# Designed miniproteins, single chains, continued (4), part 26

Each design is a single chain, and the fold is of that chain. pLDDT is the mean over its residues in the fold that is shown.

## One batch from the design tools (miniprotein)

Design m12886
Fold by ESMFold2-Fast:
Structure m12886 (fold): chain A 94 residues (1-94)
Amino acid sequence: SVEELVEQLLEKVQQLISAALSGDLEKARQYLEEIRKIAEQLRGKELSPEQRLRIEIAIGMLGIARGVLKLAGDEEGARILDEAIEVLDALLES
């Protein structure tokens, strides 16, 4: 269901943030690929206003974590989070 896919997407975003902030770039890349797969399954599906808001909050959390990584000099971690933001932004535009 759309609801289950949104829950899985948000869980993977949380896992991505944790992996990136801990410097586990291999796991961060893995979670990014899982996020892409879930987002593709959600493409063209109608999202409720509550589901859209939860995804917008997730984008905000990714942005904060990205800022932390940039300040720490972790350019690769920041880039991975940038790609996740682009995936979620594209999902909300579809």
Scores: mean pLDDT 90

Design m12887
Fold by ESMFold2-Fast:
Structure m12887 (fold): chain A 65 residues (1-65)
Amino acid sequence: TVLTPAQRAALARLSGFPVSSLPASGEVDASTAALIRDFQARHGLPETGEADAAALAALDRLAAE
């Protein structure tokens, strides 16, 4: 699974990183997986590092105004 541009931007912003530090394709590499795990920990989700349905739903919510 790959992140949408909006999910990628939201994840980068929440992690304090420039969006350019994440793969432009939205691919979940090792660095992106670490950011997803940190995001999951901060939101009380299982720390899998995977773009599962719960993580994607949370990112979509935070990407919207």
Scores: mean pLDDT 74

Design m12888
Fold by ESMFold2-Fast:
Structure m12888 (fold): chain A 108 residues (1-108)
Amino acid sequence: MAEELAREKARVIREIAETPDEEERRRLEEELLRRMEERGIAGGALATEDEDPEVRERLLAEAREALRRIVETGGVRGAAGPVLEVRMDEEGRQVITGITPVAVEAPA
């Protein structure tokens, strides 16, 4: 049951991470969250309709914040940070060969 949702989530997260527009990114995040809600995925206990609506709203807020963190860590959204040298091998796998700024003979 989680496989289809996981794939859909991964695709949308990647699309969000590649989107430079903050407003458009927010819309994609809300769409993902809404789809998760429709499938009752926001926690195992989400199905307790007898719960206080405030509890449901808190669950939604937590899910939204978690999604935002995943998107922020899932792509180069803010990049900024140390220079990361990545090489793709023959099988298309990403191999990190350096995590520091320019290591070649530096004239400066």
Scores: mean pLDDT 47

Design m12889
Fold by ESMFold2-Fast:
Structure m12889 (fold): chain A 66 residues (1-66)
Amino acid sequence: MPSELERLLAEARELAAELRARGTPEDLRLAKGIEQVIAAVEADPTPASAAFLRHAVREVRAWLAA
C-alpha cells in the first residue's frame, strides 16, 4: 500500500538519523542496516521488501526503547 509504505520509509529514515546521532558502534551498524533495507525497497518495491522494511522498523524501535 503506497501510503503505508511511504509512512514506513519516512519513519525508517527518521530512525536511521536518530541512530546516527547516538553514534555508538551498534547504533551505526543498525543505521547502515536500515538504510540498506530502505535502498532495497526503493530499488525493488515488492511485498517481500515491504515486509522486510516493516520488520527492520520494528527491530530498531525495540532497540531504541530498551
Scores: mean pLDDT 83

Design m12890
Fold by ESMFold2-Fast:
Structure m12890 (fold): chain A 97 residues (1-97)
Amino acid sequence: EEKVKRAQEAKEELLTVLNDPNASELEIARAAIVFANELITIEDPNIRDVLIKSFLQSLNEEQLNKVKEYLLTTLIKSKDTATLLAFLQNLLAVFPS
């Protein structure tokens, strides 16, 4: 599915930016906003959940702290409650404290 491919590409781009020590806050914010917007286009909740979980499992705590505000703010503004809840549930599962 084209939407799933775009979301996977956005995930990989965001991970690339997060693994670049020279990446600016603006580059991180842009990549995070793109990824969040692509996530809301995914119609299959199971595919969406797997993608969110795989993304979060690829992060360390420092990387999570750099992106979580941009991701959450974008998802809240989208008014897509299902994607927001899926993100929060996976966040608690992968980063329990």
Scores: mean pLDDT 86

Design m12891
Fold by ESMFold2-Fast:
Structure m12891 (fold): chain A 58 residues (1-58)
Amino acid sequence: MFSQTIKPKTLEEQARALAELGRQLGMSLEQLVAFARREYKDESEEAQERVIAILREL
């Protein structure tokens, strides 16, 4: 295949990937939320809340 442009992951896709990783590692929801707050610290508060909400739904 030729080099294809890879689309940047949406916040939802990023949150889903993080949740899957946390499940594989046996992380608690609290640990996942803390990790997400740290990883998305530079994002807007709305973006952080969206990621955390997705993690809590899972």
Scores: mean pLDDT 72

Design m12892
Fold by ESMFold2-Fast:
Structure m12892 (fold): chain A 76 residues (1-76)
Amino acid sequence: SLPNHFITIMDEIGRRTGRSRSTIIDRFTRMFQQGDMSPTRQMMRIARELGYDHMARGLDAIIRQNIMMDIDRMLS
């Protein structure tokens, strides 16, 4: 399921960075609250590497939507 894929991605990021799952989630939550899309881009790359194609497509859609919103805000 998507939640299980999310947890696996967090664990993979933790393994690569030497951080716990909870630390990764906490850091990503703060970045999301600040409008930083870097965590979403990182999760999308890892999802693709792990073959979680459905999740990767969903994350890509979120990235594209946020880019459009940023452009609209800059042009307003």
Scores: mean pLDDT 81

Design m12893
Fold by ESMFold2-Fast:
Structure m12893 (fold): chain A 67 residues (1-67)
Amino acid sequence: MAEREEIRRRLEEVREEASRRFAELGYPGFGALPQERVDALTPEGIDALREAVERNIEVVREMQERE
């Protein structure tokens, strides 16, 4: 139980940070994950998600620089 709640808290933090950073770039933002995905998350999955978000932010920034 506690582990699941910790995972949800971490996911919420990553999502909020990602949404803010994408909004700063004028991008639509980071959407919420469906409950099925949230329930299946592991700590490793959250770390991978955070890395993917940072990579996507760099991609968006690169695309905007090309304009």
Scores: mean pLDDT 68

Design m12894
Fold by ESMFold2-Fast:
Structure m12894 (fold): chain A 67 residues (1-67)
Amino acid sequence: MEEEAERARDEALAKGFSPETARAVGEIVRKLLEGWSEEELEAWIDSLDGYERAVARTALDFVRELR
């Protein structure tokens, strides 16, 4: 399970995403593994401000592509 978060982060880095975006990818995958719903993730992202929201949105889109 933890390996899935690590693999998603590493794949984001391999595709040329910034370290910050790759970190957000790992965080989102970990939240999903901890039982967060996609709806809860969307609400969390919508609570973020400015640049952090953009990074988290990009990370979530990437995680959805990994499905």
Scores: mean pLDDT 78

Design m12895
Fold by ESMFold2-Fast:
Parts: C-alpha cells; sequence; structure tokens
Structure m12895 (fold): chain A 55 residues (1-55)
C-alpha cells in the first residue's frame, strides 16, 4: 500500500530535480497511487502538488 509519506517524498524528489511534469504523467501517477491503495484525499493533494510543479 502506498503511503502519504511516499507520495510526499516523490513530489519532493520531482521538485529537487526540476522535473517537468506533463498532464498525462500526473494522471498516470494518480491512477497508480489509487491502484496501490492511496486514499482519495491523499491522491487529490498529490495531484494538486504535481500540477504546481507542472505550472
Amino acid sequence: MITRAQLDRFVAYLRAHNVRVSDAAIEAWAASARAHGASDEDVAEFVRELREIGA
């Protein structure tokens, strides 16, 4: 099961490495997080943070 801490660490990694995030990548990662048992609230926050990186 994917945890909130694992999602936060992934977002921190993307920010630290200046990774450009596409909408397709956000949707794929969100779907993967749901498939691994992340809550809807954790997925919503994860998507919000990924969109901030992509902007």
Scores: mean pLDDT 81

Design m12896
Fold by ESMFold2-Fast:
Structure m12896 (fold): chain A 65 residues (1-65)
Amino acid sequence: SRQDILEQVALELEAATLGGVTKVELRDGKFVLHIDSEDEEVRERGIKVAEELKKRYPNVELELK
């Protein structure tokens, strides 16, 4: 289900950012990942994970703050 995908995406993003501020929401039928971090390295890791997840889950979209 979409809920299962949302939960999986949230877990992967949390693991990749190692304490970065992250939020996952569903918008317009897509999962939107929010990365709010002052650390450039954490932000880069979040982006890479989001790109990899997007390949496996076509309804994933990344939105950076």
Scores: mean pLDDT 65

Design m12897
Fold by ESMFold2-Fast:
Structure m12897 (fold): chain A 114 residues (1-114)
Amino acid sequence: MNEEVARKMIEAMKENRPEEAKEIIREHAKKAGVELSEVEILVLVGLAALEAIREALKKGDEKALEGAEKVLEEAIEELEKLGRKKDAEILRLGKKYVLGELTPEEALELAEKL
């Protein structure tokens, strides 16, 4: 992912603009000649939101944390609506892990049961 695309995505999350985060991924994929499904876009948005949560926690950036959590929750909800329950649950486990609620061992054990 280009540094400019990553920067725009983090800013969209910080400002709680989940539709803009999805559009950034779609436009980047289009420019790269890659066709992504809606599921693939939602998974990538969710993973980017998890990384944004981790960075916000390290920096103490409350606005970035709130924005990233909202983007993550929307991606999870949309994946569930598409019947992608395992993908949604993996993102929920990722959130618990980045918030320090699960050890790496606990996160792996729970993911294996999905």
Scores: mean pLDDT 77

Design m12898
Fold by ESMFold2-Fast:
Structure m12898 (fold): chain A 58 residues (1-58)
Amino acid sequence: SNSEEGARAGFERGPEAGMRLAIEKSKVPRESAGMGGAFGSAGAVELGAQVIKRGGGT
């Protein structure tokens, strides 16, 4: 199931993503590091939530 997302992300960024994915695969189980879209989206959402809780809302 995760192979489809990995393949899609790899195709999107071309050979550069493929090289990074190979390195991350042997380093950690977080293949999501090769998923540019998901990684950036998750980080942005979490950052926004923290700003609201700590800066804007209680």
Scores: mean pLDDT 51

Design m12899
Fold by ESMFold2-Fast:
Structure m12899 (fold): chain A 59 residues (1-59)
Amino acid sequence: GDAEAAAFGGAAGAAAGARTGDPELGGMSIYWTAAFRAGGGKAGAEAAGALGYQAGLDA
C-alpha cells in the first residue's frame, strides 16, 4: 500500500543519499565520505521520504 511504498522508498532513498552524498565528497577524503554517510542517512531520510512517498504513489 501507500504506507509500505513510502517506507520502502524512504529507506531506499536514505541509503542512496548516505552512499552518494554531495558531489563535492567525491573529490574529498574518505573521512568526509564516511562522515556524510552518517549525516546523509538522517538528512537523506527526510528528503527521500518525501520523494519516496511520491514515487510510491506513482507505482
Scores: mean pLDDT 47

Design m12900
Fold by ESMFold2-Fast:
Structure m12900 (fold): chain A 80 residues (1-80)
Amino acid sequence: SVLEELRAAVERLREEIARLEAEAPDDPVAQAKVALARTAVRRLEEIIATSKSDEEALEKLKALEKELLAQGAEVVKQLA
């Protein structure tokens, strides 16, 4: 199910965060990756917590994808 896949994704992200913090605590690139992963975990956990069905979770995930793509395009435009 979508909700089960999202929970699995959150668990994998949390394990990656723990790995990076243990292996590279003073690496600014690793710190930036941890910050991005923590943001992803927060957004995915909000979808899991607020969704009553797999269909609702999928719709929220699609909305998040559109939001992140739009934000990424705007950031690229500002940096160019």
Scores: mean pLDDT 79

Design m12901
Fold by ESMFold2-Fast:
Parts: C-alpha cells; sequence; structure tokens
Structure m12901 (fold): chain A 67 residues (1-67)
C-alpha cells in the first residue's frame, strides 16, 4: 500500500516541492490507497497513511500543513 505514497513524495521532491508539500501529496496518496476517501477528515487520512506504513517524519510534516 505504501508504494503510491512513497512515489508521490519522491516525485514531488524531484519537481522542486518543499518537504511539507511533498509530505501532503504522499500522505494523501497513501490514505487513498488505504481506503480513506478524498473528503475524509485530516485525522482519518493521517491514520490510514500511518497504517499503510508512511514514516512518522512525513506524517508530522503533512499534519503541520493540513491542520
Amino acid sequence: GLEAGRRAVEEALRRGNDPGTAAVIGVRAAALAGGAGETAPVDDKLRAAREAGVPEEWLARAQERLK
């Protein structure tokens, strides 16, 4: 499940996005792959992404930007 999220973070970083933006992109991709809907609350998306194996470093960066 983490493949889509990891690839999204890597691609966002490669395109020159800052780590916070890249983290949001990756966490959203991982959460969607894990079954969280696009309109799900931020906390539910972060939980789904964590369950899909997104590292805490990327979850923390995404949380700071999404909240």
Scores: mean pLDDT 73

Design m12902
Fold by ESMFold2-Fast:
Structure m12902 (fold): chain A 80 residues (1-80)
Amino acid sequence: SSSQKQELLKQAEELAKIVKESLIKMGVPKDVAEKQAQKIVDDVKKALDDGSSPSQVASLATGRAIRSIGDAIDLQLKKE
């Protein structure tokens, strides 16, 4: 339903905020942290538009959050 899609999107935005704030506290530059966290919201929006189930969206959001954290750390290490 439209209401369920809005709830899932809000949960993705909350997860993205937590990931962004955590990365910034770890010393990741704000622009990198924002870009990597935004991928969680972007992927969830795409999955919802493509008709993915709530369980598929939750799995995708979790996997993207893990990858975004890994990518941000990898980018930071490569600058050193």
Scores: mean pLDDT 83

Design m12903
Fold by ESMFold2-Fast:
Structure m12903 (fold): chain A 68 residues (1-68)
Amino acid sequence: MSLDEKIDMAFQAADRNGDGYLSYAETKAALKMLGLDPTDAQIRAYDKNGDGRLDRAEFVALARDLLK
């Protein structure tokens, strides 16, 4: 499976509400499934709208940054 497929699967698994957004707690859970341990500060840096959630594009950008 490609990296993008793994990231998409983690996002879909953590998206409990099916609304296309992840809370910070759901974001942490999804990234931990990928073997990553993000800080609240890292998650907040990708929350461009400051609404307490990440959309798919923000989540993908964060996951790719942490996998470098």
Scores: mean pLDDT 78

Design m12904
Fold by ESMFold2-Fast:
Structure m12904 (fold): chain A 89 residues (1-89)
Amino acid sequence: DEEALKEGKERLKKEAEKLGVKVDPSMSEEQLQQELEELRAEYAALAAEAEALIEKYGELPEEKREELIERSKRLTVKGGLLKLELEKL
């Protein structure tokens, strides 16, 4: 459903505004792709940090769980914005 996709894009933009996440609309395709690769590396680092904490403590500590969820949300929103800018090119 194309309307559901449009609503999803608008929701993503509103979430980005709430989180203070911005993407420069003047970025080139190469710059947008580099930013996406950096985000993938940050996701991998976040996952590795979560795994290391689980290994050390048997589960994610409550304080770290909330921190990691918030960091993950910001990365997800930024990735969505970068993909939207790539779709315009």
Scores: mean pLDDT 79

Design m12905
Fold by ESMFold2-Fast:
Structure m12905 (fold): chain A 56 residues (1-56)
Amino acid sequence: MSNEERLKELLKELSKNPKDSKLIARHVGVVLVLSVIEGKTELAKEYLKEADKITA
């Protein structure tokens, strides 16, 4: 499973449980891997913004 696919699944789980701190932490961790290790910084920012909308 790609990190992008993992982020899509985590966003679905966050939509069900927006205040789940463990899901938020896991999402941030995968965002960091996508940005720092894979160099997909713009894509990582988009997923972070979507999580922020759900958790706000």
Scores: mean pLDDT 80

Design m12906
Fold by ESMFold2-Fast:
Structure m12906 (fold): chain A 62 residues (1-62)
Amino acid sequence: SSREKAIAGARALLEKGDGEGAAIAAAYGNQEMGVKEGLAAGLRGLRDGDGAGGARASIAHM
């Protein structure tokens, strides 16, 4: 349920055009679940100014 909620929340933010918010939501969802690569993917997107790309990569690790 935690994984499904995190994925749904991040995807909803992507659909609204909030790539940065989606990357943050996906990164913290991965952190809560202990998925280190998913957290790193979301944070890299944020650092590179590609929030939407980071969010998609982070979701893929969930």
Scores: mean pLDDT 84

Design m12907
Fold by ESMFold2-Fast:
Structure m12907 (fold): chain A 87 residues (1-87)
Amino acid sequence: STTLTDEERKEYFADKMTKEKLKEALEQLRKYLAEHSSELTPEEQAAIKKVIELLEEALKSDEEKRKEIIKELADFLHEEAQRVVAA
């Protein structure tokens, strides 16, 4: 199977994350954190808060800076997903 490089993965993710999708993701995560905070570990709460902060910063940024932040977000999410799968 063909595997995407880390750089190709980040570029693909950044290209797919429209401003509208970022707003939807932000609203969904804020709602999830508010409704489920008591069920989440401190580490999980910190991870979700980090994602919320990155999404907020991306939405306030110009297009070029937004893509940079979304690539950072993609790296963070990929690392967290790998840790969960490895556990």
Scores: mean pLDDT 75

Design m12908
Fold by ESMFold2-Fast:
Structure m12908 (fold): chain A 80 residues (1-80)
Amino acid sequence: GSRAMELGARAGRRLMEAALEAGLPVEVAVGLALRAIGLGIDAELGIPAVELGEVLVEEARRLGEEEAARLVEEVRRLSE
């Protein structure tokens, strides 16, 4: 629980910094951070968070703002 959130938060912070520096909107940066938190759970199952971070940046670059916003909404609903 806490460990997965901690790993995801670290990856999310790095992604948020990279996204904001690249000039992406705050909503996209937040979406990437929330997605990284979810993937932090997967990182506890043996997947390195740093590699997941690189995949998320590439995915966001391809999908764009609308898909990132959709991910934010999905994660928000799951965090109920």
Scores: mean pLDDT 55

Design m12909
Fold by ESMFold2-Fast:
Structure m12909 (fold): chain A 100 residues (1-100)
Amino acid sequence: SNLEKKKKEVEKLVEEAKEAIKNNDYEKFQEILKKIEDLVLEFLQDPRNSEEEKKEFVEFVLKKLEELYKESKDEKMKEDIKLTMELIKEAYENELKKLK
């Protein structure tokens, strides 16, 4: 399934983000958050993905980012995660508006 493949890609990026947090590599951390954002936007904009798959993928990614937020001790990294989550939520709401 494309959904399962993309979920695995996000899980790998989240593990890389955890390593960047551990190493205090802020530049790498921001790069990884951007990659997660781009994966979600690509998945949402692909008409081959069903509305149910889009919802499941967004919920999965937001859960992973919330877990990453709780593990981070750096306030700047936490704020960047929060901003990424808000952007993903807005992108999903915008896709829902196109259907109605």
Scores: mean pLDDT 87

Design m12910
Fold by ESMFold2-Fast:
Structure m12910 (fold): chain A 100 residues (1-100)
Amino acid sequence: SSLERTEALMLHELDVMAGIIQSLPLPEAVKQRMLALIDQARAAIRARDYQGLIATARELEDLVLEAQKLMKDDFKSLLDLFSISSSLLVIRSAAEKLLA
């Protein structure tokens, strides 16, 4: 795949994750922090700062883990959070390949 196609895929995954985050019944402060990290990840992709992208994805993964604890009795929200976690693994893998 060309670099441009990989960047487009990563940006698309971030858009999907932002939509899921906005639908989650999380405390507003947690939701806003997650969305801020999505914006930070978009900026890193556009700047081709793949080390910064990996760091931002890891920080968002930590927030997803905390959100899972808050949503433990909500099966739909847990599925959505696991989907975000999976997308973050794909983004980190893509960023690592671009650094190689």
Scores: mean pLDDT 89

Design m12911
Fold by ESMFold2-Fast:
Structure m12911 (fold): chain A 117 residues (1-117)
Amino acid sequence: SVVLTESGGGTFAEGSSVTLTSSSSEPLSTMGVLSWWRQAPGEPRLLLIWSLGEMSALLPESIRGRFSGSADDAKNTAYLKMTDLQVSDTATYYSQAVSIEENFAVSWGNGVQVTVV
């Protein structure tokens, strides 16, 4: 029932910054968790960070200092800010919501491609 619409992908220079957005069809207050995930070619999907809920303690140190999550409840929008982009950050980035009102139903965005050159 929750639809996540992502934007902000594209091709970026190494060392630059980008903010990805995920706009929710439902209020963020109906969600227990909204998180960002990364899937690089040939790699499993990795939990990066929370925009809503608990911070992931398992983030690699190389990512933890450069990536931050935030949310704007008035806009029903979550953000992933990525700084000091590395070529290794080239991946598809997905937002995921877990709805507490829908018995912990999981919803995924379609993903946005980020390419770092």
Scores: mean pLDDT 82

Design m12912
Fold by ESMFold2-Fast:
Structure m12912 (fold): chain A 71 residues (1-71)
Amino acid sequence: SDTETISQIGLIAYQAVAPHVPPEEAARVAVRVANYAERGDLEGIYKLLKEYAGEEVAKKAVEEIKKLLEA
């Protein structure tokens, strides 16, 4: 379901940024990524994750998110 997909996308974002920021900030980033995903804004997701976790982590997370949105 769309709700389950968006929830999983939020979890991917949380896991991507959690090593780099405090838990409260990681949770806020996850919510913002979920909002971008609902709009289909993959570029917004990539830019946000790159800012918090770096380019390499952002690329891998966006690849996982794309697979979920394509399923």
Scores: mean pLDDT 85

Design m12913
Fold by ESMFold2-Fast:
Structure m12913 (fold): chain A 86 residues (1-86)
Amino acid sequence: SSREELERRLEELVAELEKLIEQMEKRYDELKAAGADPETIQTLEKKIEDARRILKWVREHREDLEGNIRMLEIAIEELKSELEKL
């Protein structure tokens, strides 16, 4: 792919991960309000924190387009899988 295509893909994946984090935070608030198990709440909190850390890393290291794309794709698939289990 051209560099322009990789840059577009990176921005699309950043936006997708940001949207998934918002969905996870909403589920966190709902589950906490419903009195869900503390271990479940703690696990979800850690996953949100890990995803935010990945976004911060990508924003600070934008030059590694291919590595960042791979990292974002993995994080997105993991978060989607977790949301489907909730």
Scores: mean pLDDT 86

Design m12914
Fold by ESMFold2-Fast:
Structure m12914 (fold): chain A 100 residues (1-100)
Amino acid sequence: GRERAAELVRRAAELLEEAAKKSTDPNDQQFLENLAKRAREVAERIESGDEEDVRNAFIELTLLAGTLYGLAQSSKDPEVAKLLREAADLFLEAARILEG
């Protein structure tokens, strides 16, 4: 349940941190590092929060996944694009667990 969803979100954060390290643009690096930090905060809310925190996490994970799919499509680096898609897939899997 919640523990598994938080684990998937933290794994997605690790992939975003890896994508940031592989990015050559400092603005892209900072943006991805900020997304990874936000993902870790969402994971903490999933584990420690109430039902409202879980509903808000579901919405936020869905929006984060959409953002990452968009970034992956516009990425010039196929390795970075792959990491962004994998992170987005993990966010959607976590959201699916929180929905059920």
Scores: mean pLDDT 88

Design m12915
Fold by ESMFold2-Fast:
Structure m12915 (fold): chain A 73 residues (1-73)
Amino acid sequence: SEEEKKKLEKFKKYLEEIQKETNRGVADIDAEEAALKAAGKSPEEIAAHRQQRINDLRKKAREKVEEKLKELS
């Protein structure tokens, strides 16, 4: 139906937005990692920071996608 097609298009646009947000988040993490290295932080501290930030990005993206699916249902 036209309504289902519109919902699918909205969801596709939203996924593109989430992908852009995720790409920016990864760039931020890379910059944070570079700053931590410059500040003399240990490889273990840097790895732990990166892992936490990646987990936060994944959780945020998942929650936004799930919420949008509920909205479009």
Scores: mean pLDDT 87

Design m12916
Fold by ESMFold2-Fast:
Formats: structure tokens, C-alpha cells, sequence
Structure m12916 (fold): chain A 79 residues (1-79)
């Protein structure tokens, strides 16, 4: 359901509120790659988001874990 997927994307934006585009853009691209079944692009963008989050002195495990939970890939991806 495209409407449901759009709502999940909005939730990702809410979870990353206050973060710079360097973090939010890779997370958005990771979500799009997940929906397309492109696991390599998903992994690459999750790693980029993780590196940018670390530069912000934000708890990576908490923030990234919440994003992965929203898109339903937490079980398959360990960061």
C-alpha cells in the first residue's frame, strides 16, 4: 500500500527531526532501497547515516534502532 509506505517515510522524518540533511538523506535513501529490494544500497546508506550520526554525538544505537524498527529491517541489519 503506497499510502502506508508514505506514512512510514513520514515517521522516519519525525524520528530524525532536528538532524542535518547529511543524516536524513542517507536514511531516506536506505528506506527507498529497502522497498526496492536493493540490499547493497540499503547497507551503504545505513553505514553513511551511522557515520554522520556519530559526528553529532548522538546515541547511534538508540536513533538508528528506532529508524530500523519503523522500516521493519532491524532483524536483518545489525549496525
Amino acid sequence: DPAKLAAIRENIDALTEGLPEEVTEPLRKAFEAYLAGDEETLRENLEKAKEEILKLDVPVSTLVGRVLRVIGIEEDMRL
Scores: mean pLDDT 63

Design m12917
Fold by ESMFold2-Fast:
Structure m12917 (fold): chain A 80 residues (1-80)
Amino acid sequence: MTDEVKQANLELLQAFEAFRAGDFDAARAHVQRAADIVGSPSLEEATLRILDSLAALPPDQARHLLGWLSGPLLNFHIAS
């Protein structure tokens, strides 16, 4: 695993934490940094679509779903 992949995963984790806090602008900024690190506009596009979809949910539901998504996905990427 490269240092870039680790750094991108940390930025995605920060994006999900910002989203849970209700700071959608900070969440988007972290997604932008993750996409820049990996050089993948498709990663940015996909993650922004997910965040925008979750923003329509009640805050408690959004936090619950993000808890399920961020933990397993981060462990998968770091452990790989």
Scores: mean pLDDT 64

Design m12918
Fold by ESMFold2-Fast:
Structure m12918 (fold): chain A 84 residues (1-84)
Amino acid sequence: MTRQILDTALAAAERAGLPEWVLESLRTLADSLLREGISPEDAGGALLTALDRIAAAHPEDAAKLSEVRDAVLKALAKLGVKPP
């Protein structure tokens, strides 16, 4: 389940045309969360927090990051994972 949420976020980010440094940051976070065996709920929370922080630092990408955030929230809901 955690991999599905992370894969959904990466696919949404690529589709939205986010810069490569954002994609690399999300891949690094995904690899860390998968390695540590983090629960889908905690992984979803960490991912949403990372997206919010990137949006705050880079308002020019905020709309695209919101699309990724929405995709993650929908994936969490579909998998029955409670949002953080």
Scores: mean pLDDT 79

Design m12919
Fold by ESMFold2-Fast:
Structure m12919 (fold): chain A 102 residues (1-102)
Amino acid sequence: ELKEQAEKLAEEAKKLAEEAIRTKSKELALQAGQLAEQALKLAQQADLSPEERRKLAGKIAEAVVLTAKALERVGLAERPLSDEELYRLAEGVILKTLELAA
């Protein structure tokens, strides 16, 4: 339940981030960030197996990377890391956060 909600919010964050990149909408980029943050909060409260934690951390990391790209493209942030570097960092941090919440 909470896992499914977190997955849905992460997917919605990705969609909003992609839309923000296409339209150069600062509002959509900020909304994508808020949804990604909510996905992480729900994931921290969810009762997850180690496999589910890894999968969800990956999905949230994808949302974070796209949100960071959207914020950069709309002029709200400067991104010093490549997409690959940011994904690896985000996935590791998110997975560790979920493990500490368990």
Scores: mean pLDDT 82

Design m12920
Fold by ESMFold2-Fast:
Structure m12920 (fold): chain A 74 residues (1-74)
Amino acid sequence: SRRRLSPFERLAELSFRHSVEEIAAAIVATGALSEEQARALARELARMSKTAEEIAAAYGLSRAQVEEIIRLLE
């Protein structure tokens, strides 16, 4: 929902409920990133060093790609 959390914020919340390997596997399954990039992004989300939006932008993920990753994790 646009009123609750952005897709990027929802991805960050899912990172607390899933392992790095589970998040990386979902990213790879979408074809958005390589296995190496997916693991790196999943670790960045777990570290909470930046917002999920900033992390997604650094890896070139669009909003639509993030929404597909969330769909696989839910």
Scores: mean pLDDT 79

Design m12921
Fold by ESMFold2-Fast:
Structure m12921 (fold): chain A 81 residues (1-81)
Amino acid sequence: SILDTLSPELREAVSLLRLTAMKVEVETLKRQGKISEEVAQKLLKEIDNVQKQMKTLTPEEQFELMKKTEKKIIQEIKKEL
């Protein structure tokens, strides 16, 4: 993966960008009526909590947390669709 060759700074930036992209997708699904307001609020709160937690983590830990969060969010969205 190209991420295996990135500097720690770029890896951190990629993790944060992907979390932001997940927020945008959740908001989009909510606007399209594909998920409920309650589900959208829950998912956005989970992503916000992860973003706050990332400030205390190393770039490697941030990337692993981002991957776990992405998988969890996708699984929760799939249950609603």
Scores: mean pLDDT 83

